# Designed miniproteins, single chains, part 112

Each design is a single chain, and the fold is of that chain. pLDDT is the mean over its residues in the fold that is shown.

## One batch from the design tools (miniprotein)

Design m3900
Fold by ESMFold2-Fast:
Parts: sequence; C-alpha cells; structure tokens
Structure m3900 (fold): chain A 64 residues (1-64)
Amino acid sequence: SVEEELERKIEEIREEFEKRKKEIKERLKNAPVMEQTKELFRLIAEETERILEARREARKRLEE
C-alpha cells in the first residue's frame, strides 16, 4: 500500500541521515562549536525536506 511504502521511505531516510550525522560529527570533531551547529542544522533541514517530499508523493498517489 501507499502508506507502507511511505513508512519504508521515511525509515530509509531516517537511517541514511543518522549515518550522515555520525560522519559529520567525526569530521567536525575539532571544529568550532558554531561550525558544528551550522552543519548539523543544515543536515536536519535536508532530512526534513526529504521526508516532506516523500509525504507529498504519497499524497499524490492517493489521488488527493
């Protein structure tokens, strides 16, 4: 179903961004806290946008 596909896509996005957050923390370990914060907020914004896009696609497939 569309709902099951949406749940799977969201889970995949969540797992992908969890991995990317870990990579950023490792790369920026010695960077200033402001730089770490900016990069993490950028990543959170990207994750949010991708989840919203997945939801919009699911809505279109439900013919709403």
Scores: mean pLDDT 82

Design m3901
Fold by ESMFold2-Fast:
Structure m3901 (fold): chain A 101 residues (1-101)
Amino acid sequence: DSVEILKKLGYDLSVYVFRAIIARDVIAGKKPSKSEYEAAVEEMERYVRLGKPQKAVEIFEALKKNGVKLDKRALEVLARAYEMLGDTEKAQKYRDEAEKL
């Protein structure tokens, strides 16, 4: 499958595999599964903890492009990523959205 191909090419498996799976499922008229969504949020949290907020934002852009509604946890992680990038306006926006959930 696409996962095995990406491993052979030496890509960052968590980001590129997730993007490939989302692209495939969107073309097929599907949104990411709950387990795929949870894995994406965990990778966003991991990248924020590693001081790589740009990678977390890349995962968010993939989810957003596919019309996925983020839960409170995902919005809080995204707000932290934007805060680390110095985008205080987006950080506040996503914190406010998380508080409404």
Scores: mean pLDDT 71

Design m3902
Fold by ESMFold2-Fast:
Structure m3902 (fold): chain A 98 residues (1-98)
Amino acid sequence: SAWAAVAERLEARLREWGEELLKKYLPKLEEKKGTKEGKKLHAELVKEVSERVLAVLEELLADPSLSEEERAALEEAIETLKKLIEKAEEVLKELEKE
């Protein structure tokens, strides 16, 4: 199905990003565990991952071969990612007030 192609493309992108993101964030996250800077880095990681996944899903939504069910599932996933980005931005804003 078209959904299988969507899942395969997303999995390939997540594999490419996983190593980059782990190298970028993991050493500092462990070093700053339990600190304000660690909370900020965690929120930044969630935001960056969510934004990258959102961009892929929005690109895939342009595929005219998607069924109505597959399109609805992609739109729901996009809405969920937008809410995760909003929540990460809220956390970052609150950390600036501390």
Scores: mean pLDDT 79

Design m3903
Fold by ESMFold2-Fast:
Structure m3903 (fold): chain A 85 residues (1-85)
Amino acid sequence: GVSGLTDELIKYVEELLKKYGLDADPVYLAKVIYDNVVLRLGPPYYYSFENAKPYIDRYFENLLNDPEQLKSLLEDAKKEIEKKK
């Protein structure tokens, strides 16, 4: 289900962050990837982490090649936590 994909995505994002030596909130980054990549791919992909993984990998590679976007996401994570109070 969609919830299962989200949990698998969070764990995978944690592994990617460790692999690339990045310090970021894996839960927030996983939600951003889900909303901007997985959800937009449509039903076959967001029901299956295995099918979504290549697109997640590409998004993360693009994020690593754009340090300004990565920094913006980390700043947004802090703002969302404050907004959530």
Scores: mean pLDDT 70

Design m3904
Fold by ESMFold2-Fast:
Structure m3904 (fold): chain A 102 residues (1-102)
Amino acid sequence: MMAEAEIEVVIGKRTATIDVRAPESVAGITSVAASLAGQEVLKNEPVVEEVTVEREGSVTRLTLKAKNRDDAVKAGEKALEILREQLEKAGIRVVKVRTVYR
């Protein structure tokens, strides 16, 4: 049975938060994928000021800090693109993506 992930992107005033929910058995792989996506965005996107990755059980959270909402949207979209690619490459199927604005 293939591992499946659900992604929620929350756009705040200056932050993009990407939560990946996947089975705990793949949480290590999911955390590595999130770290790679965050580091790539931090390196290549001047609008990104800070990146954090946190994991609790089945949820891995990638947080990107930017100067304003438009920059947070741009950072979040790029991070989501890289994260999805890394998850699929690792054999984790993304079955749902939801974006919420706050």
Scores: mean pLDDT 86

Design m3905
Fold by ESMFold2-Fast:
Structure m3905 (fold): chain A 94 residues (1-94)
Amino acid sequence: ETEKTIEYIIKVMEELIEALEKGDDEKIEELIGATFLTPEAREKLLEKLKEQLELMKKAIKENPEKVKELVEKYKPKDDREAIDLGIKIAELAK
């Protein structure tokens, strides 16, 4: 179950990255509630999310027990919560 939740988080983060790369404003709003991002803000968010996804993958490899604890504690209910949890997991690798 923890592995399936991690897979779900990665998938949603990858979907957000794709939406930002394509400039899919409707999908960005759906996933994170952000509307009318400036081109600069979208670019910065894209770069940050790409970094956070890599850090999340590093945290899963280097700190699997802490990642499991965060997944069990926060239990994402939707795509927005999944992205937020992915960011929290990424912080373990910084």
Scores: mean pLDDT 82

Design m3906
Fold by ESMFold2-Fast:
Structure m3906 (fold): chain A 88 residues (1-88)
Amino acid sequence: AAPHRYVLTLTGRLPVGVKPAEAVVLFAPDAQVLGVEFSLEEEVVTPEENIYRWRVEVVALGRPERAVIVGTDGKEGEGRIEPPVPLP
């Protein structure tokens, strides 16, 4: 089978004063991942939290399972992945 090309929208929510140090998309162990490219699209600062949104372009055989955001405080949090959008 040929690798699929698609885009993920990844949203991370972090405490006030914490920025993303790293964002990671995790795939099934049998996935063949050929390329993953992150682009930060949006940063929203509120009194309660900071919200970050990335565009993630993927070339892979297999699907993403979950995402992790590591904050500048060294703590890990779950990232939200929206349904993949196929690329031409």
Scores: mean pLDDT 81

Design m3907
Fold by ESMFold2-Fast:
Structure m3907 (fold): chain A 67 residues (1-67)
Amino acid sequence: AADARAASLRQQQADMLSLMADLYQRDVSVALTFLQRHRAAVALADPSASAQALLDLYREVKAVIEA
């Protein structure tokens, strides 16, 4: 279970970057907003807070792309 969870999280982070790149080509303004939030999340000193912020951002980006 733990190994499967780790692999799933890595895939989710990779998918988020791909979604952000795709969104950047479609709508620069919306993509810039999400890029700024991603940058802020990565800059957090607490790794747990950073991971949670990135997961929350992924959920929002995916919801925007998937109608």
Scores: mean pLDDT 70

Design m3908
Fold by ESMFold2-Fast:
Structure m3908 (fold): chain A 61 residues (1-61)
Amino acid sequence: EPSLDEIAAMSQAVVDALRNGDTEKLEELRKEAEEKGYKDLFDSILKMAQRGLEEGANPPT
């Protein structure tokens, strides 16, 4: 199971990659999560990060 530090680091890296439009970095992070056996957790982090960026970066209209 991933540690809280690993989850925090991955969440930050996903947010940074999304902010920069770095699809190559996102693919790298996905592969790392799959190799470590927590791809489902990565998918959840990605969805939450995308949601958070949309709600935080875009005005609520």
Scores: mean pLDDT 74

Design m3909
Fold by ESMFold2-Fast:
Structure m3909 (fold): chain A 63 residues (1-63)
Amino acid sequence: MIDENAQISQLLATALNGGDTDTALANLAKILGISVQEARDLVDKLAQAKQTGKQTAQQIAQE
């Protein structure tokens, strides 16, 4: 069995990797009990933070 936490991590990876983003976001929103828009904002923030982490000369994280 896969716990909801493991499933959430996999859905986040799918959305970030460019798979079935709409489906991944819908499933993520359902599991977390939030809107699809909130799920997308969460994924976007994670992607931004990961990208910013690569900029050693400019470590200004917007979260």
Scores: mean pLDDT 67

Design m3910
Fold by ESMFold2-Fast:
Structure m3910 (fold): chain A 94 residues (1-94)
Amino acid sequence: TDDDMIDQISDIMNIHDQISDYVSQAEQYRNDGNYDQARQYIDNARQYRIQLNQQIDRMRSSYPNDSRVQSVVDVFQSSLRRMDSRISSIQRSI
């Protein structure tokens, strides 16, 4: 249903925003030389990234024939690949 779709999109957006916040905080702590805090925030980002993959997979399974859902998933997957690159870069630098 549209309500179920909206709820799933909201969950995905909330998790994405949380990951983005953790990544930004990790970058800041790394730049300040606080590697312990940077690692903590990157670990949090990785944990939420796993949850986000599960939510995206759930949405795809729930709406396999909905072109709007496919478009949303494709946009998020592209954004997440860039985010994964940032996470990997930060982790390698600390």
Scores: mean pLDDT 84

Design m3911
Fold by ESMFold2-Fast:
Structure m3911 (fold): chain A 83 residues (1-83)
Amino acid sequence: MTEEDIEHGESMIPRIVEEAAKAGLGAVFIGNDGYLAELMRKIKEELEKRGVDVILIETDEPGIAPEQREEAERRIAELLAAR
């Protein structure tokens, strides 16, 4: 990912945050892009400031490890069960 790609992604954060907050999203999952993971982390922080519970699962591996996927699915299931 280039600096220009990162800048483009960051420019989309306000729109994504607005749409996600309006939808009341309780989970955000990504696997395996260090730069995308940072963008999603910023989105999580902004959503949490708006009172939206967010679960972010990220990895720096080329693929999502099975145990990380299971952890993400478990957290999502817990969030859905609470709603």
Scores: mean pLDDT 57

Design m3912
Fold by ESMFold2-Fast:
Structure m3912 (fold): chain A 72 residues (1-72)
Amino acid sequence: EETLKKIREILKKNREENRKRMVGFTDEMVDALEKITIADYENKMTDEYKEALRKVLKHLGYSDEEIEKVLK
């Protein structure tokens, strides 16, 4: 949960930098990531939301262990 909040803040604050780092990402993938992080900002999480976030984090190159730490 702490790491999840941190990722959301990083994406929100460093939106431009993150877009440059994600040069291989499509606009749809970037939009999906932003929507997921915005949903978390509302302090509401569902099982479906967590599963969607896992997919996004895998695309970002996070390991399964790191993803578990983010969601916990």
Scores: mean pLDDT 60

Design m3913
Fold by ESMFold2-Fast:
Structure m3913 (fold): chain A 89 residues (1-89)
Amino acid sequence: MKEEALKMVEGGKELVLLFAEAGASPEVLAAVVRRIGAELAEFLRKQGAPEELVKKVEEIFAEAAARIAAGEDPRAVVEEMVRRVKELL
């Protein structure tokens, strides 16, 4: 569970950065972050993770998406997002 969840977060970071390098808008990048967060939350629920853990993960991704949508640097935001999820898992 933890190893697979961490791979999903790292892969999500790579995907967001790939789209950012390709010139995707902040709104598109934020939508990608929200989608990754939703998929990770669903994965964690299917693995029987506590709801409190799932909620915290959803909050981390929602905050990252909001910050990117507000025009913050996608690289810095997703690197912090990955760090926070790793600390939580």
Scores: mean pLDDT 85

Design m3914
Fold by ESMFold2-Fast:
Structure m3914 (fold): chain A 116 residues (1-116)
Amino acid sequence: PRPYTADEVLELASQAPQSMKDLLREQFPELAAVAARLSPEGQQELENVLVALTVLGSSVPQAVLERLLALLVEAARRRPPSDAELDAILDFLRNVLEVPDSFVERLRAALLAIRA
């Protein structure tokens, strides 16, 4: 079947039950702490991206991953991540959400560039 567009996926994710969104916040406090650095609109978008990744995994459109990168870079520009925060976020994305290693490496490089 045709894959969903990023806009379609994020719109559907925005309609996910609040209980699912609350569970993601509770299970992944380091990511929730980073999300708190974003604007309210950015926090909502990050939540929708995480719901989409949880539901679709490897079927998520590449543009959703690009949106995740942009949101995490925006949070890092507001406050650079510590080494512990960076490692926790990258481990969560790699091991829990099963985001591709190539994306994790790209995100690591982008976040480290903000600190340089």
Scores: mean pLDDT 77

Design m3915
Fold by ESMFold2-Fast:
Structure m3915 (fold): chain A 64 residues (1-64)
Amino acid sequence: DAVEQARRYLARAEELLRAGRLEEGREALDKAGNFAVQAIAQGNVEEGTAIGRRLAELAREYGL
């Protein structure tokens, strides 16, 4: 499930970024973003869009 994968990588990205592991966090954000786009393409527009907004917030917060 693309939504489930997007949420898992979002959680992983938050964990990594909070730990100061910026490169690994960026990679996790990228994976979460790819799954969020897949979720939207599959019709999960609300969930995918909400995840995408959170990913953008994290990227701005951590200067990515």
Scores: mean pLDDT 88

Design m3916
Fold by ESMFold2-Fast:
Parts: C-alpha cells; structure tokens; sequence
Structure m3916 (fold): chain A 84 residues (1-84)
C-alpha cells in the first residue's frame, strides 16, 4: 500500500507540473496513472491522504480550461469521494 500511494502521489505531482507547463496531454496521462494506482490502495489513512491530493490535482486540471482536463478532474473527484 505505501509504495502504491507514493507512486500515485508522484504521478499526481507530475500531472500538476505538466498542467502548469501547459502540457495538458501529459497532465491527463499522469492523472490516469495516479487514478489506477490510487484505486488499489486499501489503507484508510493513505486513502484519505490520496483523496486530498486527488482533489487538489482536479482543481489544477480544471483551471487549465481544457475540456479533456475538466473531464479528468471530474474522474479524480469521483475517486476522491470513493477513497474518503
């Protein structure tokens, strides 16, 4: 679980960085990888931490104004609710 959570957090950090650089495609791909990893985490404390990180990343993706990034933001928020 700890390794999966760390990998998911790393992918979310990459998604945020890519979004700030204007690379929406890279941001979405990193967010999708994070989402897949986050779904496999079972520890309640790690799930709660990931839920917060998913919401923060969703806010950044939504701020890009790109419709694809906004759709990914909705998926991240849905998973955050499932994890919490």
Amino acid sequence: DRRLAIEAEAELALAIMAAHLGDVEAAIKAAERALELARKVTDPELRARLARELRATADVLESTGDPRAKEMARRLRAEAERLA
Scores: mean pLDDT 86

Design m3917
Fold by ESMFold2-Fast:
Structure m3917 (fold): chain A 70 residues (1-70)
Amino acid sequence: MDLEAIAEKLKELFSRRQLESGLAALKSGDPTLIAVVRHELVKAIEGKLGEELAGLSVEELIEVLEKALE
């Protein structure tokens, strides 16, 4: 699974503020907020990268958003 490819795609599609808000939601531990963030990210990225993103754990999603914010 290529986390860097997913991170670069998210950096193209979302603003820094949107990525920071998503990261905060994932780190909150709120299952509803985590589900909303996952849904919005998967909806924005279609095809193989979207399928890979849908399969990521919460910890891997946090890593991807942190990479996108670099």
Scores: mean pLDDT 80

Design m3918
Fold by ESMFold2-Fast:
Structure m3918 (fold): chain A 74 residues (1-74)
Amino acid sequence: MVSEKELEGEVLGSLGRMFASIGDKLAEQGDLEGAIESYEKALELFREAEKLGLKEAKEEIKEVEEKIEEVKKK
């Protein structure tokens, strides 16, 4: 069984993935400001998930940081 902290990390990771997906859709629609805001929220959630032991959060943080940089280049 996962620890309570690890379970909380998984929940935060899921929320982070949701906001990253919203950011992807906003970027696709040309709402670059909304995309960045959603990605920044995803980053905050993934960073908290990493602190709670979610191993996958490190890669997800990198992916979202790359997406923010890509949107800022437009």
Scores: mean pLDDT 82

Design m3919
Fold by ESMFold2-Fast:
Structure m3919 (fold): chain A 66 residues (1-66)
Amino acid sequence: MTNSELASAAAFKLGASPEEVAKLAKHLHENYSGKPLSEVIREAAKLLGIDQSELSKAVKDVRKQW
């Protein structure tokens, strides 16, 4: 699972719509490919208006299940 996939899955878990998740995944793939997970989480949180700490926690939860 890539950092972009982790952030997108976490956003979906926090209630982001499928459309918002698809737009986020495209943006992160095109602009944040190869970036550290912390930068990917920060950008995802900013784009979705989600709290960065909540998104970071959701990413950790998703990652522990894989």
Scores: mean pLDDT 80

Design m3920
Fold by ESMFold2-Fast:
Structure m3920 (fold): chain A 90 residues (1-90)
Amino acid sequence: TDKISEEISKIVRELRKKGIPEEFLDKLKLILREAEHKIFYENVDIDKVEKEALDRLRAEAERLGLSEEQKKAGLEGLKQMLELIKKEYE
């Protein structure tokens, strides 16, 4: 929905404000889209999808050499986005 898209955009803006690089934000958005697709079309366990998405984002943060603070902020942002998606599909 428009409201969820707006909330996700707000989270992305806050992460950008914290100095998180655009390459990481692009990967976060890709991981989010793939997780949403699995939840909506594949009807998989949401908690398992969340764990896999967070593991992928953590690996991406390490690949890009992000600080622990940036990595934690990114992971928390993804968790918030996934909670918004979970509520939409319940």
Scores: mean pLDDT 83

Design m3921
Fold by ESMFold2-Fast:
Structure m3921 (fold): chain A 58 residues (1-58)
Amino acid sequence: SLADEAYRAGTEAARRAGLPEEGVKRVGQGMRDSALAGHNGGPEATYEAARAMLEGAG
């Protein structure tokens, strides 16, 4: 599903950015929640949301 793909994209980006496991989970869950709420506008929106969450978590 798009929600599961958003979770994977978020967790992968967070791990590459070197966030601790708690931060990785938070970014992944936020991306999934955004996708389920219909606020995900596709890959670019997913990337921008992940970046914002990374900035907030790191």
Scores: mean pLDDT 70

Design m3922
Fold by ESMFold2-Fast:
Structure m3922 (fold): chain A 59 residues (1-59)
Amino acid sequence: GAAERAARRAEQEEVGRRNAEAARRGEGGLAALNAEIAEKLREIGDEFQEEIEKKRKLA
């Protein structure tokens, strides 16, 4: 019911708040930053994937 949805929402907000605290302390910030960099490198790497694999196959 509505009470259950309100409790669930409050729980999600509390988890989000704690995650924000951890990120602010740097506990998760580097992991999130590394994931963002990895995704951007993947987009660039998709264009160079064949070049990288070609060199690895020759190694």
Scores: mean pLDDT 69

Design m3923
Fold by ESMFold2-Fast:
Structure m3923 (fold): chain A 65 residues (1-65)
Amino acid sequence: SDEDLEEANEEISKIVTDFVSKHKLSDEEADELSKAAVEALEYFVNGGSKEEAINIVKEKIKELS
Protein backbone atom coordinates (compact mmCIF):
# COMPACT_ATOMS: atom_id res chain seq x y z
CA SER A 1 0.00 0.00 0.00
CA ASP A 2 1.02 3.66 -0.28
CA GLU A 3 1.25 3.82 3.51
CA ASP A 4 3.70 0.90 3.60
CA LEU A 5 5.83 2.51 0.87
CA GLU A 6 5.85 5.85 2.73
CA GLU A 7 6.87 4.07 5.95
CA ALA A 8 9.69 2.15 4.22
CA ASN A 9 10.91 5.33 2.52
CA GLU A 10 10.83 7.21 5.85
CA GLU A 11 12.83 4.49 7.65
CA ILE A 12 15.40 4.22 4.82
CA SER A 13 15.74 8.03 4.62
CA LYS A 14 16.25 8.21 8.39
CA ILE A 15 18.98 5.53 8.30
CA VAL A 16 20.75 7.28 5.39
CA THR A 17 20.46 10.77 6.94
CA ASP A 18 21.71 9.54 10.34
CA PHE A 19 24.75 7.84 8.76
CA VAL A 20 25.60 10.85 6.54
CA SER A 21 25.24 13.26 9.51
CA LYS A 22 27.75 11.21 11.58
CA HIS A 23 30.26 10.32 8.82
CA LYS A 24 32.08 12.45 6.27
CA LEU A 25 31.42 10.74 2.93
CA SER A 26 33.12 11.40 -0.40
CA ASP A 27 30.92 12.25 -3.40
CA GLU A 28 31.50 8.69 -4.66
CA GLU A 29 30.48 7.11 -1.34
CA ALA A 30 27.39 9.35 -1.13
CA ASP A 31 26.42 8.31 -4.67
CA GLU A 32 26.81 4.60 -3.79
CA LEU A 33 24.63 5.04 -0.68
CA SER A 34 21.97 6.89 -2.72
CA LYS A 35 21.94 4.06 -5.28
CA ALA A 36 21.52 1.50 -2.48
CA ALA A 37 18.54 3.46 -1.11
CA VAL A 38 16.91 3.49 -4.57
CA GLU A 39 17.61 -0.26 -4.95
CA ALA A 40 16.03 -0.91 -1.53
CA LEU A 41 12.83 0.98 -2.44
CA GLU A 42 12.65 -0.78 -5.83
CA TYR A 43 13.04 -4.13 -4.05
CA PHE A 44 10.16 -3.23 -1.70
CA VAL A 45 7.89 -2.01 -4.54
CA ASN A 46 8.52 -5.32 -6.40
CA GLY A 47 7.16 -7.32 -3.44
CA GLY A 48 10.15 -7.60 -1.13
CA SER A 49 9.79 -7.20 2.63
CA LYS A 50 10.52 -3.89 4.37
CA GLU A 51 13.10 -5.65 6.58
CA GLU A 52 14.98 -6.99 3.52
CA ALA A 53 14.82 -3.58 1.81
CA ILE A 54 16.28 -1.87 4.89
CA ASN A 55 19.00 -4.54 4.98
CA ILE A 56 20.15 -3.52 1.46
CA VAL A 57 20.93 -0.03 2.81
CA LYS A 58 22.51 -1.41 6.01
CA GLU A 59 24.83 -3.68 4.00
CA LYS A 60 25.98 -0.70 1.90
CA ILE A 61 26.58 1.32 5.10
CA LYS A 62 28.64 -1.60 6.43
CA GLU A 63 30.76 -1.58 3.24
CA LEU A 64 31.33 2.19 3.58
CA SER A 65 32.23 1.92 7.28
Scores: mean pLDDT 83

Design m3924
Fold by ESMFold2-Fast:
Structure m3924 (fold): chain A 78 residues (1-78)
Amino acid sequence: APVTPEALRRALPELSPEEQARAERVLAEVERIGSGVRSPEEAERAIAEQRRLLDEFVASLSPEAQEAVRRAAEELAP
């Protein structure tokens, strides 16, 4: 399942305090990217940037935090 902002938010309670603080900053940046979208073309680029940023962040987490995010993503999968 892809890492979404919703999956990361759901996993927050299972992250360490330091990882939670970093996750909050990443979520704020993801929201900033999304809020700037004005066209379908910009939306496509924004989605790609958000996914890259989330994937890079999750890869930097502890194995336990990565597993928590993975479980949250699977729970939210369509």
Scores: mean pLDDT 82

Design m3925
Fold by ESMFold2-Fast:
Structure m3925 (fold): chain A 87 residues (1-87)
Amino acid sequence: SMKEEILKQVEELIKLLEENKAPKEYIDKVRELYEKLKNAKTKEEIKEVVEELKQVAEDILRKEGNKEFIDRLIKLVSKLEELVKKM
């Protein structure tokens, strides 16, 4: 399902943040959004969670200088947006 694919991308995002030692605040927020996504029943609820994930990613991008981390983060966010658009 599209929801399962989105959940997989959020798991990859959590892993990326942990591997790059992102502040615990961001990791905890993404984990909170992952649980909210697991409990989401409607396309609207899923879209709301993905938009919140995008805002977290954009805040991280403003503070990061590592090109590989930035490139991987952008790719994950783009994939999340593509999956939501296909719903």
Scores: mean pLDDT 84

Design m3926
Fold by ESMFold2-Fast:
Structure m3926 (fold): chain A 75 residues (1-75)
Amino acid sequence: MREEVLEHARKLLDEMVEDGIITPEEAEKALKLFEEFVENSDIDPETLVDILTGTYEAIKLIFEALDKIDEERRK
């Protein structure tokens, strides 16, 4: 179960690298941190999947917000 969550995280991070949201180095670091989180967590696997999905959405929103801030700062 937790291994399935890690596989899901790896796939999502790979997609984020392909989309240009993060660098490959950032993806490796994020995967390692997520792996450590999963190992030290008593959270249900379903909750871990929800956190992973929410994290990806949050990262997308943060990058969108940063792009908008950069556009405003350049005006």
Scores: mean pLDDT 68

Design m3927
Fold by ESMFold2-Fast:
Structure m3927 (fold): chain A 73 residues (1-73)
Amino acid sequence: GGEESLRLPERLYEEAIKAIEAGDFEKGEELFEKGEELWELLLRRSPPELWEELEERKKEYEERYKKVKEELE
């Protein structure tokens, strides 16, 4: 419950980034895709006052994922 449940999409994005850094591109892309789906569900179920914070955190992880993937490309 609580904050831990809200952080599940973040954890999937962190795991995706770690997988890419380890050279596991297939796993990283799969985890990122699943994380993206959970972020969309989280945003839709969250009250509007949390959307700005959640969208900013989502974008921060997405930017880190893209940078790591581009560096290893």
Scores: mean pLDDT 78

Design m3928
Fold by ESMFold2-Fast:
Structure m3928 (fold): chain A 68 residues (1-68)
Amino acid sequence: MKKEEAEKLINEVSDRLKKAVEAGKLTPEQYEKVLDLLEKARSYLKQGKADEAINYAEEAKRLIDEAE
């Protein structure tokens, strides 16, 4: 179930990023950092490292929460 957890979290964070960008809530630097963290999360998920994927996706989520 860890892979499914990671996929769900990555998708949720991606949706939140899209909405935050559309609402003008993020600076360019914040947007780039969230994208980098999501790319790392996806890379780890592809490698079967669901725990690392979850950690990076949670970091991305925290950055979005801090920007709001």
Scores: mean pLDDT 82

Design m3929
Fold by ESMFold2-Fast:
Structure m3929 (fold): chain A 64 residues (1-64)
Amino acid sequence: MELLMESVRYGVLAISYAALSVTGKDSQKYLELAREYNKRSNELNEQYLEALKKKKELERKLAE
């Protein structure tokens, strides 16, 4: 749950820096930041999905 919120936050940061890269100088710097935050967002999303799948399998086994 917390991982999902953090993934979303880093995703928003990535989009924000990508937008800044279009509207100003240092576009390369902002693009690199956008890529880095996007990568972090993806890593957190992977962790969240893995935790979710594990919980779903436990629910499946419990069936009660």
Scores: mean pLDDT 76

Design m3930
Fold by ESMFold2-Fast:
Structure m3930 (fold): chain A 104 residues (1-104)
Amino acid sequence: MDEERLERLRRILSLPASQAAQLVREGGVEFLAELSLDENPEIRELALLALESLVLNPAWMSQLSREEIEYLLEVLEEARRRAENPEVKERLDRLIEELRRYLS
């Protein structure tokens, strides 16, 4: 199970920006948000890196509609409410602030 999840995370990290909208539509962000809360620290780190690679890259964000960005914000705000680890909270907060900049 963990090897399959790690392989999927590594695949997401290597995706071109042109596939950002498709990843959102296929539930990839919900998958990454859930794994950012995982008990396995390696899985948490890779999931957070994948979310950062999506949200902090202007090329990825330019592929998303306003409604898709609003949906990303909702998913990450829910993950932030569930997060207990201080580092996870801080990293999710940075991503939430970046998404809010696109919606202003």
Scores: mean pLDDT 81

Design m3931
Fold by ESMFold2-Fast:
Structure m3931 (fold): chain A 61 residues (1-61)
Amino acid sequence: SAAHERLVALAEEGARRRAKEFNWSQERLDERIAAAREFIASLSDELAERWLAWLERELAE
């Protein structure tokens, strides 16, 4: 769904920022992105939409 795609994009951005901050290897970054994608894919459309709405509110603050 669109919510799943947006959550994946946000998770990838977060992982890349953390990788830069903590000097992660490319392998570690790829593993973290893969784990995030798998977790997000496990969410129902309803849960993905609710979590995206929560994140949008958090980012607005």
Scores: mean pLDDT 78

Design m3932
Fold by ESMFold2-Fast:
Structure m3932 (fold): chain A 61 residues (1-61)
Amino acid sequence: SEMLESLVENVLRWGKRNHWSDEQILTFTRMVLESLRAQRPDLTEADVEAALARARERLAE
């Protein structure tokens, strides 16, 4: 979803600006997505895993 894509991009940008490691960025991204999922019953575990896969792919670039 566009919302999850924007969220992932924002976390990546913030982490890179603050010199976080890729592992720190991925850990924080998962925490944010899990927190969002708790508030958004329309978000599935598959949506979270897809967003994390996108974050990993973006970091591997």
Scores: mean pLDDT 82

Design m3933
Fold by ESMFold2-Fast:
Structure m3933 (fold): chain A 60 residues (1-60)
Amino acid sequence: MSVADFMASINFPEEYLADVQALADARAGPAAARALGRRHGLSPEWTAWLELYLREHNAS
Protein backbone atom coordinates (compact mmCIF):
# COMPACT_ATOMS: atom_id res chain seq x y z
CA MET A 1 0.00 0.00 0.00
CA SER A 2 1.36 3.44 -0.95
CA VAL A 3 1.59 6.29 1.59
CA ALA A 4 -1.05 8.23 -0.40
CA ASP A 5 -3.45 5.23 -0.40
CA PHE A 6 -2.91 4.69 3.34
CA MET A 7 -3.58 8.35 4.15
CA ALA A 8 -6.69 8.47 1.95
CA SER A 9 -8.07 5.28 3.59
CA ILE A 10 -8.15 6.94 7.06
CA ASN A 11 -8.79 10.56 5.93
CA PHE A 12 -5.32 11.59 7.15
CA PRO A 13 -4.70 15.31 6.30
CA GLU A 14 -3.02 15.69 2.88
CA GLU A 15 -0.79 18.55 4.12
CA TYR A 16 1.27 15.90 5.99
CA LEU A 17 1.85 13.71 2.90
CA ALA A 18 5.49 14.85 2.49
CA ASP A 19 6.25 14.29 6.21
CA VAL A 20 4.65 10.81 6.24
CA GLN A 21 6.38 9.88 2.94
CA ALA A 22 9.75 10.93 4.44
CA LEU A 23 9.13 8.64 7.46
CA ALA A 24 8.22 5.71 5.16
CA ASP A 25 11.25 6.32 2.89
CA ALA A 26 13.56 6.45 5.94
CA ARG A 27 11.93 3.22 7.27
CA ALA A 28 11.29 5.11 10.50
CA GLY A 29 9.83 3.31 13.51
CA PRO A 30 6.82 3.97 15.76
CA ALA A 31 8.78 6.47 17.90
CA ALA A 32 9.18 8.76 14.85
CA ALA A 33 5.43 8.51 14.13
CA ARG A 34 4.70 9.53 17.75
CA ALA A 35 7.14 12.45 17.46
CA LEU A 36 5.41 13.64 14.26
CA GLY A 37 2.03 13.36 16.00
CA ARG A 38 3.21 15.41 18.98
CA ARG A 39 4.82 18.12 16.79
CA HIS A 40 1.68 18.61 14.66
CA GLY A 41 -1.02 17.92 17.28
CA LEU A 42 -2.36 14.90 15.41
CA SER A 43 -5.18 12.89 16.98
CA PRO A 44 -4.20 9.77 18.99
CA GLU A 45 -6.10 7.67 16.41
CA TRP A 46 -4.17 9.09 13.42
CA THR A 47 -0.88 8.67 15.33
CA ALA A 48 -1.74 5.03 16.18
CA TRP A 49 -2.67 4.25 12.54
CA LEU A 50 0.59 5.84 11.34
CA GLU A 51 2.58 3.74 13.86
CA LEU A 52 0.85 0.58 12.60
CA TYR A 53 1.39 1.53 8.93
CA LEU A 54 5.13 2.19 9.44
CA ARG A 55 5.54 -1.07 11.40
CA GLU A 56 3.86 -3.11 8.63
CA HIS A 57 5.65 -1.17 5.86
CA ASN A 58 9.05 -1.80 7.49
CA ALA A 59 8.26 -5.52 8.02
CA SER A 60 7.23 -5.76 4.32
Scores: mean pLDDT 79

Design m3934
Fold by ESMFold2-Fast:
Structure m3934 (fold): chain A 67 residues (1-67)
Amino acid sequence: MKIPKEKLEKFREYVKKVGYAGIDQKKLAEELGVSQATVSRMLKKLIEEEIEEGIELLVEAVESVLS
């Protein structure tokens, strides 16, 4: 699917603000002008990236704080 860079940036910003729980994929699809399936796909990619980064950052933070 063809996703403009500007829409990808707005999508990431929106997800960061509202979090993953309770995201209205239909509303997001309408605001971004893409299909709900595209929103779901982008969410999965972002979650995978956040989990990978989050785990690494959390491990480092826990090791530093909790000794």
Scores: mean pLDDT 66

Design m3935
Fold by ESMFold2-Fast:
Structure m3935 (fold): chain A 100 residues (1-100)
Amino acid sequence: VEEEKKKALEEIDDEIARLEALAKKFKDTNPKMAELLEKYIGRLKELKEKLAKAKTKEELIEVQKEAQELRLELEDELDKEIKKILEENPDFDITKFFNE
């Protein structure tokens, strides 16, 4: 549990750092994308707090499930926003922002 918890905390910290970097890049070019990313960063920070308080294996699994659901929500919302940007700006190079 302790080792799994430590790994999960490190993974969430890495994800928060990546999203914060993306939000900073988008703030000047696409404030709507930056706002969306900041919203999810806040939710990840709440999950990190919940994870830090987890005492049982069951609690750890529950937080990991919530994190997966949150990632899927973010991917869906990002896909919709990206599609909208591409429809308005067909020459926009998305790979510069997401490092695919």
Scores: mean pLDDT 76

